# Ledger of designs, part 66: designed miniproteins, single chains, continued (3)

Each design is a single chain, and the fold is of that chain. pLDDT is the mean over its residues in the fold that is shown.

## One batch from the design tools (miniprotein)

Design m10275
Fold by ESMFold2-Fast:
Structure m10275 (fold): chain A 80 residues (1-80)
Amino acid sequence: SEEIEKLELEISELFKKAVEAIDNKDYNKAIEILEELIKKLKELLELYKKENDEEGVEQAESAIEEAKKLLEELKEKLKE
């Protein structure tokens, strides 16, 4: 699916930008990027569900949980 391929590219670029923001210790920017990344991963999850791609669904759900975990870790750093 062209829509899935486009979302995967957007997700990859957002992940790269999040890593760059973390490396620069710009945690506010990293949080904003991760929130957008989670939004795109949820869109990808819904597309995999529509295509009955069970493996894609599991991978997207796993990626969402990992991104949420990182988001919470960065939010904790901002409280310090």
Scores: mean pLDDT 87

Design m10276
Fold by ESMFold2-Fast:
Structure m10276 (fold): chain A 77 residues (1-77)
Amino acid sequence: MTAQEVAAEAFRRLSEIAKTGGEAGRKFVADALGLPEEVLSLPREKIAEALNRAAEMVRKGMPPVEATRQAREELLK
């Protein structure tokens, strides 16, 4: 696997954790991405969608750092 494929897989797995892991899953994802606790009050589907978009963007050539920044900005709006 390339580093880009590994990063895209990581975002996809974080999306699944956010969707299926309940409050603990959302907290794990927030901690992993350096997000504030306000993100935990967002619908899990919204968190999962932002992370799935980050995975798709990384797979299409966006650097993982930039994809993380965009996901954070989307979740904090």
Scores: mean pLDDT 77

Design m10277
Fold by ESMFold2-Fast:
Structure m10277 (fold): chain A 61 residues (1-61)
Amino acid sequence: MLSERERLQADVLAIVNEGIKLADQGKSLEEILAAAKKLAQERNIPPEVTQAVLDNIKAHL
């Protein structure tokens, strides 16, 4: 059984991967960040972790 921290890491990776897919489809950074925020909220990711994920997406785009 995965720990809560391991599940959080998997959810974060899934959100980053979806952001990359949206970038490949030509979506703007603003649209990608909005989608990432929505997915993080749907997956019940803490706001502090969500901010780190958004910063990671910005750094890679």
Scores: mean pLDDT 78

Design m10278
Fold by ESMFold2-Fast:
Structure m10278 (fold): chain A 60 residues (1-60)
Amino acid sequence: SDENELERQKILGEAIAWARKHLNGKQGSSLVDTAMKMIKDKAPAEELRKKVEELFKAAE
């Protein structure tokens, strides 16, 4: 749905911004690549948000 696509793009933007502040280049690229793959596969926005939050916690 359009709402799901808009939410996925918002989550991607938030993930990129967080990675730039908190991760090194390799970790940031890996996180962004994972998020972009989920967007390409049209994963539900909720699953993408959960995965991104898990990756944030794992990087700490």
Scores: mean pLDDT 81

Design m10279
Fold by ESMFold2-Fast:
Structure m10279 (fold): chain A 88 residues (1-88)
Amino acid sequence: MSLKELLEKGKEYLKQKKYAEAMNYFLAVIMADNNPLLAFGANMAIMGKALGYKELAEFGLGMIKQFEKDLKTEEAKKAVELIKEFVE
């Protein structure tokens, strides 16, 4: 499956309000961009939001903001944007 296909599946689940599935597809796009620290931060942000742990969500968002400049693909940049929109 291409990065574009993973991103589009994530968007479709997001539209259906299937947030867990949507976030899993967006994380897969970020992992494929080969930025493990950003992927870790994104996962922490998502988990913090899902569980209502504000401090964990803010920690994850901080890691995303620190490492998002190193993203290579437009698909990974869009996946990060959608994760930030969900968490913020």
Scores: mean pLDDT 86

Design m10280
Fold by ESMFold2-Fast:
Structure m10280 (fold): chain A 83 residues (1-83)
Amino acid sequence: SREEREAIRNEVVARLEARVLQAVRDGRLSPEQLARALAIIDRVDAELRALVEADVPLSEFREEAERLLAEAEAELAALIAAA
């Protein structure tokens, strides 16, 4: 359902935000790197929003959400490691 897609979108964004917040608390991100981390989250949120609006099948949505989450986590890990 649309509600299930929206719940998955919110969960993905919340997980990425929690990771960024922890990196900030640990002193592992500069303000410039924080801006880049937030841009990654915004990109993922926008892509998932587009998939919600397009009413893609739930199975396809779950696959894309999992892929986008994994990609974003890798990007954030690389950004944090470079700090």
Scores: mean pLDDT 86

Design m10281
Fold by ESMFold2-Fast:
Structure m10281 (fold): chain A 60 residues (1-60)
Amino acid sequence: LLKEARELRAQGEYYLVKADKLLKTQGSEAAPKAEELREQGRQHYERSEALFEEKRRAEA
């Protein structure tokens, strides 16, 4: 359970970092491509956070 959430989060962060790197290296010209990567990363991040939140809600 925690392993899956961590894996999804790592994947999400990977895409976000890649998007940010593209923007920093190529500037605004890479914005459309960076946005695509961000959307992919956000999907993985959201799924990971849902798993973490479910556990947090059960504990809180």
Scores: mean pLDDT 76

Design m10282
Fold by ESMFold2-Fast:
Structure m10282 (fold): chain A 108 residues (1-108)
Amino acid sequence: MRIEKVRENLKKNGFSEEEIERYVKLLIDAEIIRALAEINLVTGPPTPEQKAEAERLKAELDARKAAHPVFSIDELEQLLSEAEKLVRKYPEAAIYIADLVIEQIESI
């Protein structure tokens, strides 16, 4: 149901079938990355290094969003690729990126 609603909303906004499939893949991949990062948080409290990286990334992405609120599909794919690299070492940072990608897609 959620994926079908996203597909329908993207179609209503004039996106191509190719773009719709890319957004749907990003949404699924972001949910998986978010879940994996949450599992890593359960294994112990975040370190000061992990918290500092999450706050740094949040500030950077918040500044980018303030300058231009819409992210392109290519930008979202790049952000999610970076989140995947962060899942084990910086799970809070990975969650923040995954949540941003999900928010961007669901806000279309």
Scores: mean pLDDT 83

Design m10283
Fold by ESMFold2-Fast:
Structure m10283 (fold): chain A 73 residues (1-73)
Amino acid sequence: MGEAVISGSASGAAAGGTGAYIELKERGEKATVRVQGGEAVVRGENAELTVESARRGADAARKAGLDAEVRGR
């Protein structure tokens, strides 16, 4: 089981977290995302895949002009 946190603006965290969640589901993972303020908590079955998906979600949010960054765990 993996967990990753995306921090930034409320919009950036939401966009990044949602993107990560969609990627995990497309890969057949069981995943959840919880967004609260400037943080999105993404949880998946595979720890490495969860972190990688969070990084890609945060990167996509940044490319859209939103503030989003993965906080290490």
Scores: mean pLDDT 82

Design m10284
Fold by ESMFold2-Fast:
Structure m10284 (fold): chain A 61 residues (1-61)
Amino acid sequence: SMLEEAEKRIEEIIEKSESPLQAEIDLSVYELHLIVTKEASEEVLEYIERRLEEIRKKYGL
């Protein structure tokens, strides 16, 4: 599904980031791009926000 493909892409962004701070930055930039272009579904944006909250909470960002 589109959601499963998007989740995989999002996890790849996180995995390729050299630090939790870089992951938060890269994922936030990707989220902003998807919001302004209207390219993502609500479910994809919710997944991104959940992953951002998890990173921020775990690493005190």
Scores: mean pLDDT 82

Design m10285
Fold by ESMFold2-Fast:
Structure m10285 (fold): chain A 58 residues (1-58)
Amino acid sequence: DDRLRQLRELLGDNAHRKAIESLERLLQQRDRAGLAGLLSLMGLPEEVKERIEELYLS
């Protein structure tokens, strides 16, 4: 899946299987608040967070 590939690239060394599963579930539910909370806990830069949101929620 191209979205999973792009997500893995954006996460880099943080691309842990369980983190990807949790992100994908929240994105499928379109839970923007939950997504923002999880991304904040992962310590990703804001630019990466915005790209992940665009990738699945646009």
Scores: mean pLDDT 70

Design m10286
Fold by ESMFold2-Fast:
Structure m10286 (fold): chain A 94 residues (1-94)
Amino acid sequence: SDADKAAALAVLKALQHEALEAADRIARGEDRQRVLAEFRRRAAWLLTRAPAAYRAALEDLIGRIEALFREHDPETAARLVAELVRELARAIEA
């Protein structure tokens, strides 16, 4: 439904915001493992607000975001997260 698409997009936007906050905190020298654990906790909470039809895709995105932050510097990770978010937003809107 259009309401479910809007709700999924709102969760997606919130996940991107949390990822940008994580990137900024890591770039400022905060402990990466602690920041990612806090990101995971907040992302899990956001996932409970997602419509059931979109939960698997959003859960997969959360895992990909965590992998990007483990594999890259925070600036590169944030840029790649923005790309993944745009791709998933287009898929949800279709």
Scores: mean pLDDT 90

Design m10287
Fold by ESMFold2-Fast:
Structure m10287 (fold): chain A 80 residues (1-80)
Amino acid sequence: LEERIRALERELAETTDPLRKADIYEELGRLYEQLGELEKAADYYERAAELYKAVGDPRWIEPGIKAGVLYLEIAVKKVV
């Protein structure tokens, strides 16, 4: 997972295409979620959703929902 994250972060730094950036953000969200880094995962899912939405791509719905769910989980963990 670590090597995949590093490769994606490097690709993200070199990418200017908003759809490709959204794809990379969504994949980074999934990988950080697998690592249990929920705040990073939520941030990346939110960025993916924003980029998809900006270009009119309906693929924003799934990462948007995932970001919302993860932010809720983080908020609950802060209270409990």
Scores: mean pLDDT 78

Design m10288
Fold by ESMFold2-Fast:
Structure m10288 (fold): chain A 72 residues (1-72)
Amino acid sequence: GAAEGAAAGAREGALKGDSVEAARLAYEGTLRGGGNDEAANFAGAGASVGAGQGDPEKAERLARLGALHGEK
């Protein structure tokens, strides 16, 4: 679902060392997984934080958490 899409996108972008790409891919992954715009925005923010720290696993976890927290 949305959390899995967010995590997959975050991981891909973080592995490239690009926090902007991690945020974009987490956002797109969340939407493809059935999440709403708010969930996608929170997922992107989480992905950006983890990717900016050079931690793909943290980017994945924070993006997943953001997607779940942003869903209404």
Scores: mean pLDDT 84

Design m10289
Fold by ESMFold2-Fast:
Order: structure tokens, then sequence, then C-alpha cells
Structure m10289 (fold): chain A 120 residues (1-120)
């Protein structure tokens, strides 16, 4: 699954280094994110480590999505991270979020729509 995530990222225009960052975040997510509180802790860690800024409205959208499907919320969070931190074009980040959600057995359309809403 790590190799599949890496290949999806590279296919959507991420460098090898940035694709490796996505895989690192997925490994953290898989091991440590078991609740909405854990997702909030991940968001806070990303804000501190990467000059990543999330609005209260974006955080609320992610938290509400996570209550339904954590894989959708995580995939959309990665779209926001890609645009804000890695400087990936919005269209590429949204498409990657959809494909990642599908790979994680989340709803790809919900992930795509959430990523679009976060990036408005």
Amino acid sequence: IENQIKQIAINHGLSQEDADKIVLLYNYYQQYVKSVEDLNNLITALEQSYNFKITPEQKELLVNAAKEDMNVAFSALLALFQVKVLKVPQENAITLASELAELLNGDPEKAKNLAKELLK
C-alpha cells in the first residue's frame, strides 16, 4: 500500500521527496490516528512542523467528515497539505485525495468534494 500511495503521488506530479512525505504521513495516520482527537493532534503537529495554517472552518469540516469516515477526512487533509505546504496545483491535490480515499476504502467522491470545499 505504501508503494501504491507513492506511485499515485508521483503520477500526479509530486517529486520523489514529496511523495515520500505523503507516505510518511500515511504511516503516522495508520499507526496513531484512531479517533477525532488523534486527527486534531495530527493537524496541530502539521501546523507546527510545516507553517501549515488551517482555518477554524476547515478544521470543523475535517472533524465532521472524520466522524463519518476517517479515510475521507485524512485524504482531504492531505489535499490541503499538498496545496498549502508542497505547493501542488489544486486540481492535482484534489485528484490525489480521491484516489487515496479509494485506495484506503473510503468514498472517493466524498473525499474529492471535501478537498474542493477546503481549497475554496
Scores: mean pLDDT 84

Design m10290
Fold by ESMFold2-Fast:
Structure m10290 (fold): chain A 88 residues (1-88)
Amino acid sequence: RLKEIADRLMELARKLAQIPADSKEEATAINKAISHLWEAARALYRGDIDAAIEHVEKALEYLKPLQDKVPETFAEVERILEELRRLA
């Protein structure tokens, strides 16, 4: 089950990498969000749910200014955070 959530986080990171940035600020926010989603997935492969939660929360912080640009991705990251909190 944790592997399935990790695979979903990696797919979201891949989707974010395909989004064109309209500014250097957006590019930085997208890259930091991608990094944290990958670190969350790695934490889940290790069984470290608490570390995964921390990284997903940081990814959401970087995505919040981009919420209107990537609403579906933002909502899916929020859903994953809720799922992880239920497992912790």
Scores: mean pLDDT 86

Design m10291
Fold by ESMFold2-Fast:
Structure m10291 (fold): chain A 113 residues (1-113)
Amino acid sequence: MTKEELEKIAKEKGVKVENLPDSLTPEAREILKKLIEEGKITSIRGEKMNGVDRLVIETNLSEEEAKKILEELAKHLPDGIVVTVLSNGKQVGTAAKGTYPDGTKVDGKAAPP
């Protein structure tokens, strides 16, 4: 799946999408597509923080279900992306894979907020 295809599907489903990072894997995009089509995502926002791509995903799911989404996405993250998932405006966790600028290495596991 391409970035443009994902953005088009999100728009058709009424999901707000801003600044999707080009570094998302095709696998991560397919997971996001399924979640959008299932009505589980309300918005997606990309940003850069100190040279690292960050993806913020908002859901209307329970905290437990939102954590499961974070864990599934964490398995398919490329190096250099951080993903944060919110459940009804509350941060349920973050996940990253690769090496941070401070030398911290992460293995793509979900972390609590």
Scores: mean pLDDT 73

Design m10292
Fold by ESMFold2-Fast:
Structure m10292 (fold): chain A 90 residues (1-90)
Amino acid sequence: SELLERARELAREALRLGEEAGSPLAVRAAELALEAVDRAEEGKISRLELEIIEGLVLIVRGVARLIGDKGAEEAARLALEAVRLALESL
């Protein structure tokens, strides 16, 4: 699936940016996105589970924005895009 390949690339970049930003929350959001993409590829995740993960990543992005952590916000943005592509792949 081209969508899932793109989603995995975005989730990996999110992880790199989260680590570079030194943000444990952004790193965890990226890890959740990567796990969601892997489970979507295996056919082992529901639409509801992906929507819950999307909500969690949105919260992380909102927190990063509120505290002014631009690196963490960008990492969470990429993680969000990865989860949304995984949703589109269903």
Scores: mean pLDDT 90

Design m10293
Fold by ESMFold2-Fast:
Structure m10293 (fold): chain A 73 residues (1-73)
Amino acid sequence: MYATIVRFPRPLTDQQVQQIQQLGQQYGVTVTVSSDRTTVSLTGDDQQNVLNAGQQISQQFNGTAGTVVQLVD
């Protein structure tokens, strides 16, 4: 699996969370929103899908996308 984190300067609204979850579904990635709503974790089996989802979400919602990392078990 691959993961990235998108960080936001302000807490996400409920509407923004719903839109980000919809984008995650479109890219085939799992979206997890932090309890403070300032961070979104994206996980998926395809590195390019995780990268593309992170870039789209960061661009659309004024976030900063981190590096895509491989989750090692």
Scores: mean pLDDT 85

Design m10294
Fold by ESMFold2-Fast:
Structure m10294 (fold): chain A 83 residues (1-83)
Amino acid sequence: DSQLQELLKKFKDELLKLGLTEDEAQELVNIVKKNLNSSKDELLDIVKEYLERRAYTPIQINKVLDIVNDFYDEVQKIKKQKA
């Protein structure tokens, strides 16, 4: 829906601001979209594993994980409002 699409747009924009390429940011958008029904810990582990395989530094990984954590919380708020 429109609220989820705006959150995904914000999520992607924040990744681009960290210096990720368009393709890298889009891959992370696809990962979070596929895992929205997973627990927060499971999603964060999947993202961390993806970034480690791509040779991201621990500092870069932590910055991306913070963005993913905030996105997940905002999605949960939308789900609560519709329930």
Scores: mean pLDDT 84

Design m10295
Fold by ESMFold2-Fast:
Structure m10295 (fold): chain A 100 residues (1-100)
Amino acid sequence: DIPPLTKDQMLAELKKGLAIAERANDPEMVADLQKLIDLVKNEEDKERVEKLVREIWESPYFSSRMRAARIAEVILEKYDIPELRELVERYHKMLFSTVE
């Protein structure tokens, strides 16, 4: 009974990640998140968006940063974009290298 993320909700999570990156003065992450926003925004095929939402929902993350990484992973399954792969690797390193 947990509702899936819509395209608008995915964009909202990416925009939250963008705001965090801007506050952290991380221009590389800002650029990467802008690319993700453009990719999600330009995906006009409803069936593709619904499939992406379902795939993201199978393994949701709790922070906007982790959600952006998961969205990037799902996009990478359809589009081989090296810059997005680097974004995912950076977030995975964060998750495995940093403890509270």
Scores: mean pLDDT 58

Design m10296
Fold by ESMFold2-Fast:
Structure m10296 (fold): chain A 63 residues (1-63)
Amino acid sequence: MEEEKKKEWEEIRERILKLLKKRDPSNPDVNEELTEVLMKHWKELGADLEEIKKGLEDEEKDL
């Protein structure tokens, strides 16, 4: 169902944001993992990647 994709996207986005806030420079592997997950999902959806990417970057800059 199309709604499942929306919910899945919401969960992914929230997971990524949470991982970003908890990321540590001592373990860059975590940063790489979240980046790969993001890239993979953006590639599949390919529609709103810019909006999501922008939001993610803005959140990171503030925190």
Scores: mean pLDDT 60

Design m10297
Fold by ESMFold2-Fast:
Structure m10297 (fold): chain A 87 residues (1-87)
Amino acid sequence: SEEELTLKGEKIRYISLQFADKVGKIDPVLAQEIRTKTDQIYKDFMSGKITYDQAVNQVIKLFEQAKKKIPQLGESADTAIESVKYI
């Protein structure tokens, strides 16, 4: 369903942008990078350029990159990863 795909895309985008807000309190440059890449992943998914699984894997990589750079966000990153896996 197109409605179901739209909802899944919006949930991925929402989770990633909420995580970017937490990153931005520590590293605003990394937060902006996550926001820009999230927008591109969302557009690629909604246009059918990438699959749902590819979109999920790409945002997980953003969360893992942030966790590696800012270890104090590890629990927040892990929560975001679990949230996108179970959409």
Scores: mean pLDDT 89

Design m10298
Fold by ESMFold2-Fast:
Structure m10298 (fold): chain A 94 residues (1-94)
Amino acid sequence: MPSIEEQLEELLENLRKALLDMGVPEELVEEFIERVRKIVFDKSLSVEEKRARLEELRAELVEKLREIHSPETVAQIDAALRAAIQEIEELLRS
């Protein structure tokens, strides 16, 4: 099986593609994914601290998207982000 690091990388690439497919602007997607990578691969942070920071990044992105997208589209994107954070936490605990 691929390593946990390889599984995290694949998850982040899949999340990036999903956000782009849902119409999130490329610049916001790239900034978000880069910030998520820095948190996920930070060996100084606990899993709990990583989850907290990821939830903060999700909230920041969702707030920015409320200016660009309908409430229904924002809710779909928020659900996808929450699912990705949960999967990241599960991989980090494995």
Scores: mean pLDDT 86

Design m10299
Fold by ESMFold2-Fast:
Structure m10299 (fold): chain A 72 residues (1-72)
Amino acid sequence: SEVTVTGADGSKVTARGENGVVLGLDEQGNIVSRSEAPPYGIALVTSPDGSEVAAVLANEKGEPIDARALPA
């Protein structure tokens, strides 16, 4: 799964899980951030302005299995 985080200023980052890593992608699809998703761990992806955050959950193999925008 993937989730898009839109900041209050309109900036966007899309959180996408690939090969045990959570990638933050800009609106053009360029990689702007990278976080490891450890086994049973959570990777957080924040919008560029810091107003929004999404959580990406990893399974027992470190594979991203769910992505959720956190409540404001």
Scores: mean pLDDT 68

Design m10300
Fold by ESMFold2-Fast:
Structure m10300 (fold): chain A 76 residues (1-76)
Amino acid sequence: SAYATAQRIIDSMSAADRNRLMATIGRSNATDPNNRQAMMDNIAATMTTIFGRVFSDDVIQAIIDIIDRIRDRNIA
């Protein structure tokens, strides 16, 4: 599934790559927190830079959802 693929990708990332992904999400949220498409585009570009390949929109959506769950867990 896209979710299982996204989780595997996140788990395989180095600390430096994960920090880059988190920084991209933080900048997107600071600039336009309600623009889901801009977030997806920024994350897709970052993931392409890190892995040298294009991921499907379903995988990018799942990555954002996993990170949102991590944020919610840290607040709770």
Scores: mean pLDDT 76

Design m10301
Fold by ESMFold2-Fast:
Structure m10301 (fold): chain A 71 residues (1-71)
Amino acid sequence: MPVSDEDQLLMQAANTLEVLEEAGKEEQAEALKEQLKEALGLKTDEELEEALERGRKVSEEMKKKAKERKE
C-alpha cells in the first residue's frame, strides 16, 4: 500500500525516537526532532508531536495489515 513520503518519514522518525529515548540518547533524539521540524517545515514541538502521532497511527494500521497478509 502506498504511503505518502511524509507519513513514511513520520513512521520511521517516531520509531527511531522511541529507540533513542529507550537507549537514553537524548541528544540524538533532540537532533532528530530538529531535523524533522526543518524537513517538514514545522516551527514548534507541538506541531512535530501532532505529526509524529499521525505517524504512530499509520504504523499501527500497517502492523495490523501485515498480520492479516501473513495468513
Scores: mean pLDDT 75

Design m10302
Fold by ESMFold2-Fast:
Structure m10302 (fold): chain A 88 residues (1-88)
Amino acid sequence: DAEEDIRELAELLGIPLEELEGLSPEEAAFRILGIAAGLSEEEIRELIEKRRELERRAAQGIFDEEFREMYREVMEPQAITAERIAAL
């Protein structure tokens, strides 16, 4: 399952499991991908917080211009991260 897959991926990449404690599976995946792509701790934290805000706003049915800008900011770094990981 997702939690087990994330744990195995962290072990494969040499990421200490302690760095993933207290995170949701999605947040842990973002952290692993960010570390593998060479993103800073601040960049990883900002992406996780923006994703949480998007999820909260979507659950409330809020799809204003601020939501669209945040969505773009979250999706663009994720695409770059995925491309960098594919290049590894």
Scores: mean pLDDT 68

Design m10303
Fold by ESMFold2-Fast:
Structure m10303 (fold): chain A 96 residues (1-96)
Amino acid sequence: SLKEEQLARLAEIIDKQIENLKKLNAPEEVIKKFEELRELVEKGASFDEVLEKIQEISDYVEKNMAPTDKKRIIIESSLGMLEIHVSVAKKELEAS
């Protein structure tokens, strides 16, 4: 289905982000939260659940990392890109 194809594509994007975060030596808790996000996508979670998880990670980063931390900026950029991809995928599925 279109939903399964979109979720599979999101999983690939998240996997690449996790690899990059590990290379960046991002906080272990952030990496774990991205891995939880990947598991939600693999289990076929709704796009709303995926967006809620992205927001949870964003809130964690805002609360626990300094605004001048380069790693935070990279994490926030990654989350923003994911949010755009999920929002577009959700709207395309709703329009089909």
Scores: mean pLDDT 87

Design m10304
Fold by ESMFold2-Fast:
Structure m10304 (fold): chain A 96 residues (1-96)
Amino acid sequence: SPVEEVLRYLREAIEALEKGDFDKAKENLDKAIQLMKEHPEEILSNPEVLEAVRELLEVADKNKQFELRDRILDTVLSLAEKVGKKEEVLKALFGR
């Protein structure tokens, strides 16, 4: 499942960031972004994916990995706009 694969890559990227392995985090993020581009509607409609993206943004920010943070944020918001889910995704990422 593309959803299960993207969740695995996002979680691996989060773990790598927490361990300070920024190269491994970037590699897993690249794989997650590739899947998101191939299956944007299915992946961005999944609440677990949006929660994992939110956690990734928080962990990247805490580790001062701003380029990685901005790359995932720009990618997710761009794809969300293309599939008509920008409002829903913004609420999931920045809502309480």
Scores: mean pLDDT 88

Design m10305
Fold by ESMFold2-Fast:
Structure m10305 (fold): chain A 53 residues (1-53)
Amino acid sequence: RQALLDRLVELAARADAAELDELGAIGDLLLSDDPATLAEAEARLRELEARLA
């Protein structure tokens, strides 16, 4: 979980307004204790990282 939060923070420094909204939604998913929701958050974060690369 902490590693995903660290990646979120690093990505936020490079994100535009729309990407920041998407990162906020991913951050909300990271507050869940459900493994499926955490896996969804990681997948969405990876997709956004690929777009910003």
Scores: mean pLDDT 76

Design m10306
Fold by ESMFold2-Fast:
Structure m10306 (fold): chain A 99 residues (1-99)
Amino acid sequence: SEAEKKLEEAIKELIEKLSPEEKELLERLYNKHGPRGVAELAVLVATYKEANVSDEEIQRLIAAYTGETDWSPEELRKIKEALLKLYEKDKETVEKVAG
């Protein structure tokens, strides 16, 4: 879809501004879950952050959603930050792709 193409462009632009570790984690999520999965996670992170849910609980929700039982707490923290940056970069496109 047009929204998915815009999301892919937003992810590519964001990746150029991320640390090497954040880039690797975001690319891993994209390769496994696709644009819709990344968008759904970005909406989840943004929604729960706005609701004042703890960072630790948001990280547990990311792990549960992705099935990533081997990710460290630090990796979950970094992917949470990358997903929030993606949402803040283009909220309309992220929400449209998430459904």
Scores: mean pLDDT 83

Design m10307
Fold by ESMFold2-Fast:
Structure m10307 (fold): chain A 120 residues (1-120)
Amino acid sequence: SKELRDEAYNLFKEFIDKLVELFRELAEQSGDPELRELYEKFVKLAKEYQKEIEKNRDDVDKMEEIFNKFLDEARKLLSKAVEILQEKNPELLPKFQKGVEEILDIANKLYEIIRKLKEE
């Protein structure tokens, strides 16, 4: 249905926006230039993927492919952020990990909607 496709699009956009916000807060709270650089890389990645999902709003298979590629790239940046935090700002690590876990719930909801769309 169009309603489920719009819901999938909105969840994907929310997922990207919340990850960008998490990295922004991390960069601001740490004051660390390497974490600021990761935030800037994430903002660029988010802009590129937001354009791709906008073009493919009505293509469920393409939306899933784009989301899987975004998750792979996001995981690389998340892993690097954890390494930097462990070395320089270990006090920020628990809050960051909790934020990541909460945002991953959005990914689980998106996959559930994609599954329902494929069963139509």
Scores: mean pLDDT 86

Design m10308
Fold by ESMFold2-Fast:
Structure m10308 (fold): chain A 92 residues (1-92)
Amino acid sequence: MEEEKYKKYLEELRKEAEEELREYIETLGLSEEEKERLRKSMEYLIKARDPRNSEEEKKKYYEKALETGGTPANLITRAVEETLAKREARKR
C-alpha cells in the first residue's frame, strides 16, 4: 500500500477528530490539564485507526488513548471515536 495515501487518510482523520474535540472542549469548559491530556489521547486514537497497524497494535493504541485521557475525559475520547466511525460509514 502507498505511504502517501495513508498520510492523507490520517491527516483527514486528525482534522475530523480535532473538530469534534473542539466542540467538547467549548461545551464542557475543560481545564488546561484536561485539554492537554485529550490532545495526547487524540494522537493515540489516530494511531489506533491507522490501517497499517495490526489489530493487536490498534487495540493497544486505543487502550492508551483511553488511559491518557483519564476519567472523565476518556468518555470524550469514546464519543469522538463513535463520531469518526459514523462519518466514515456515511462516506461508504
Scores: mean pLDDT 74

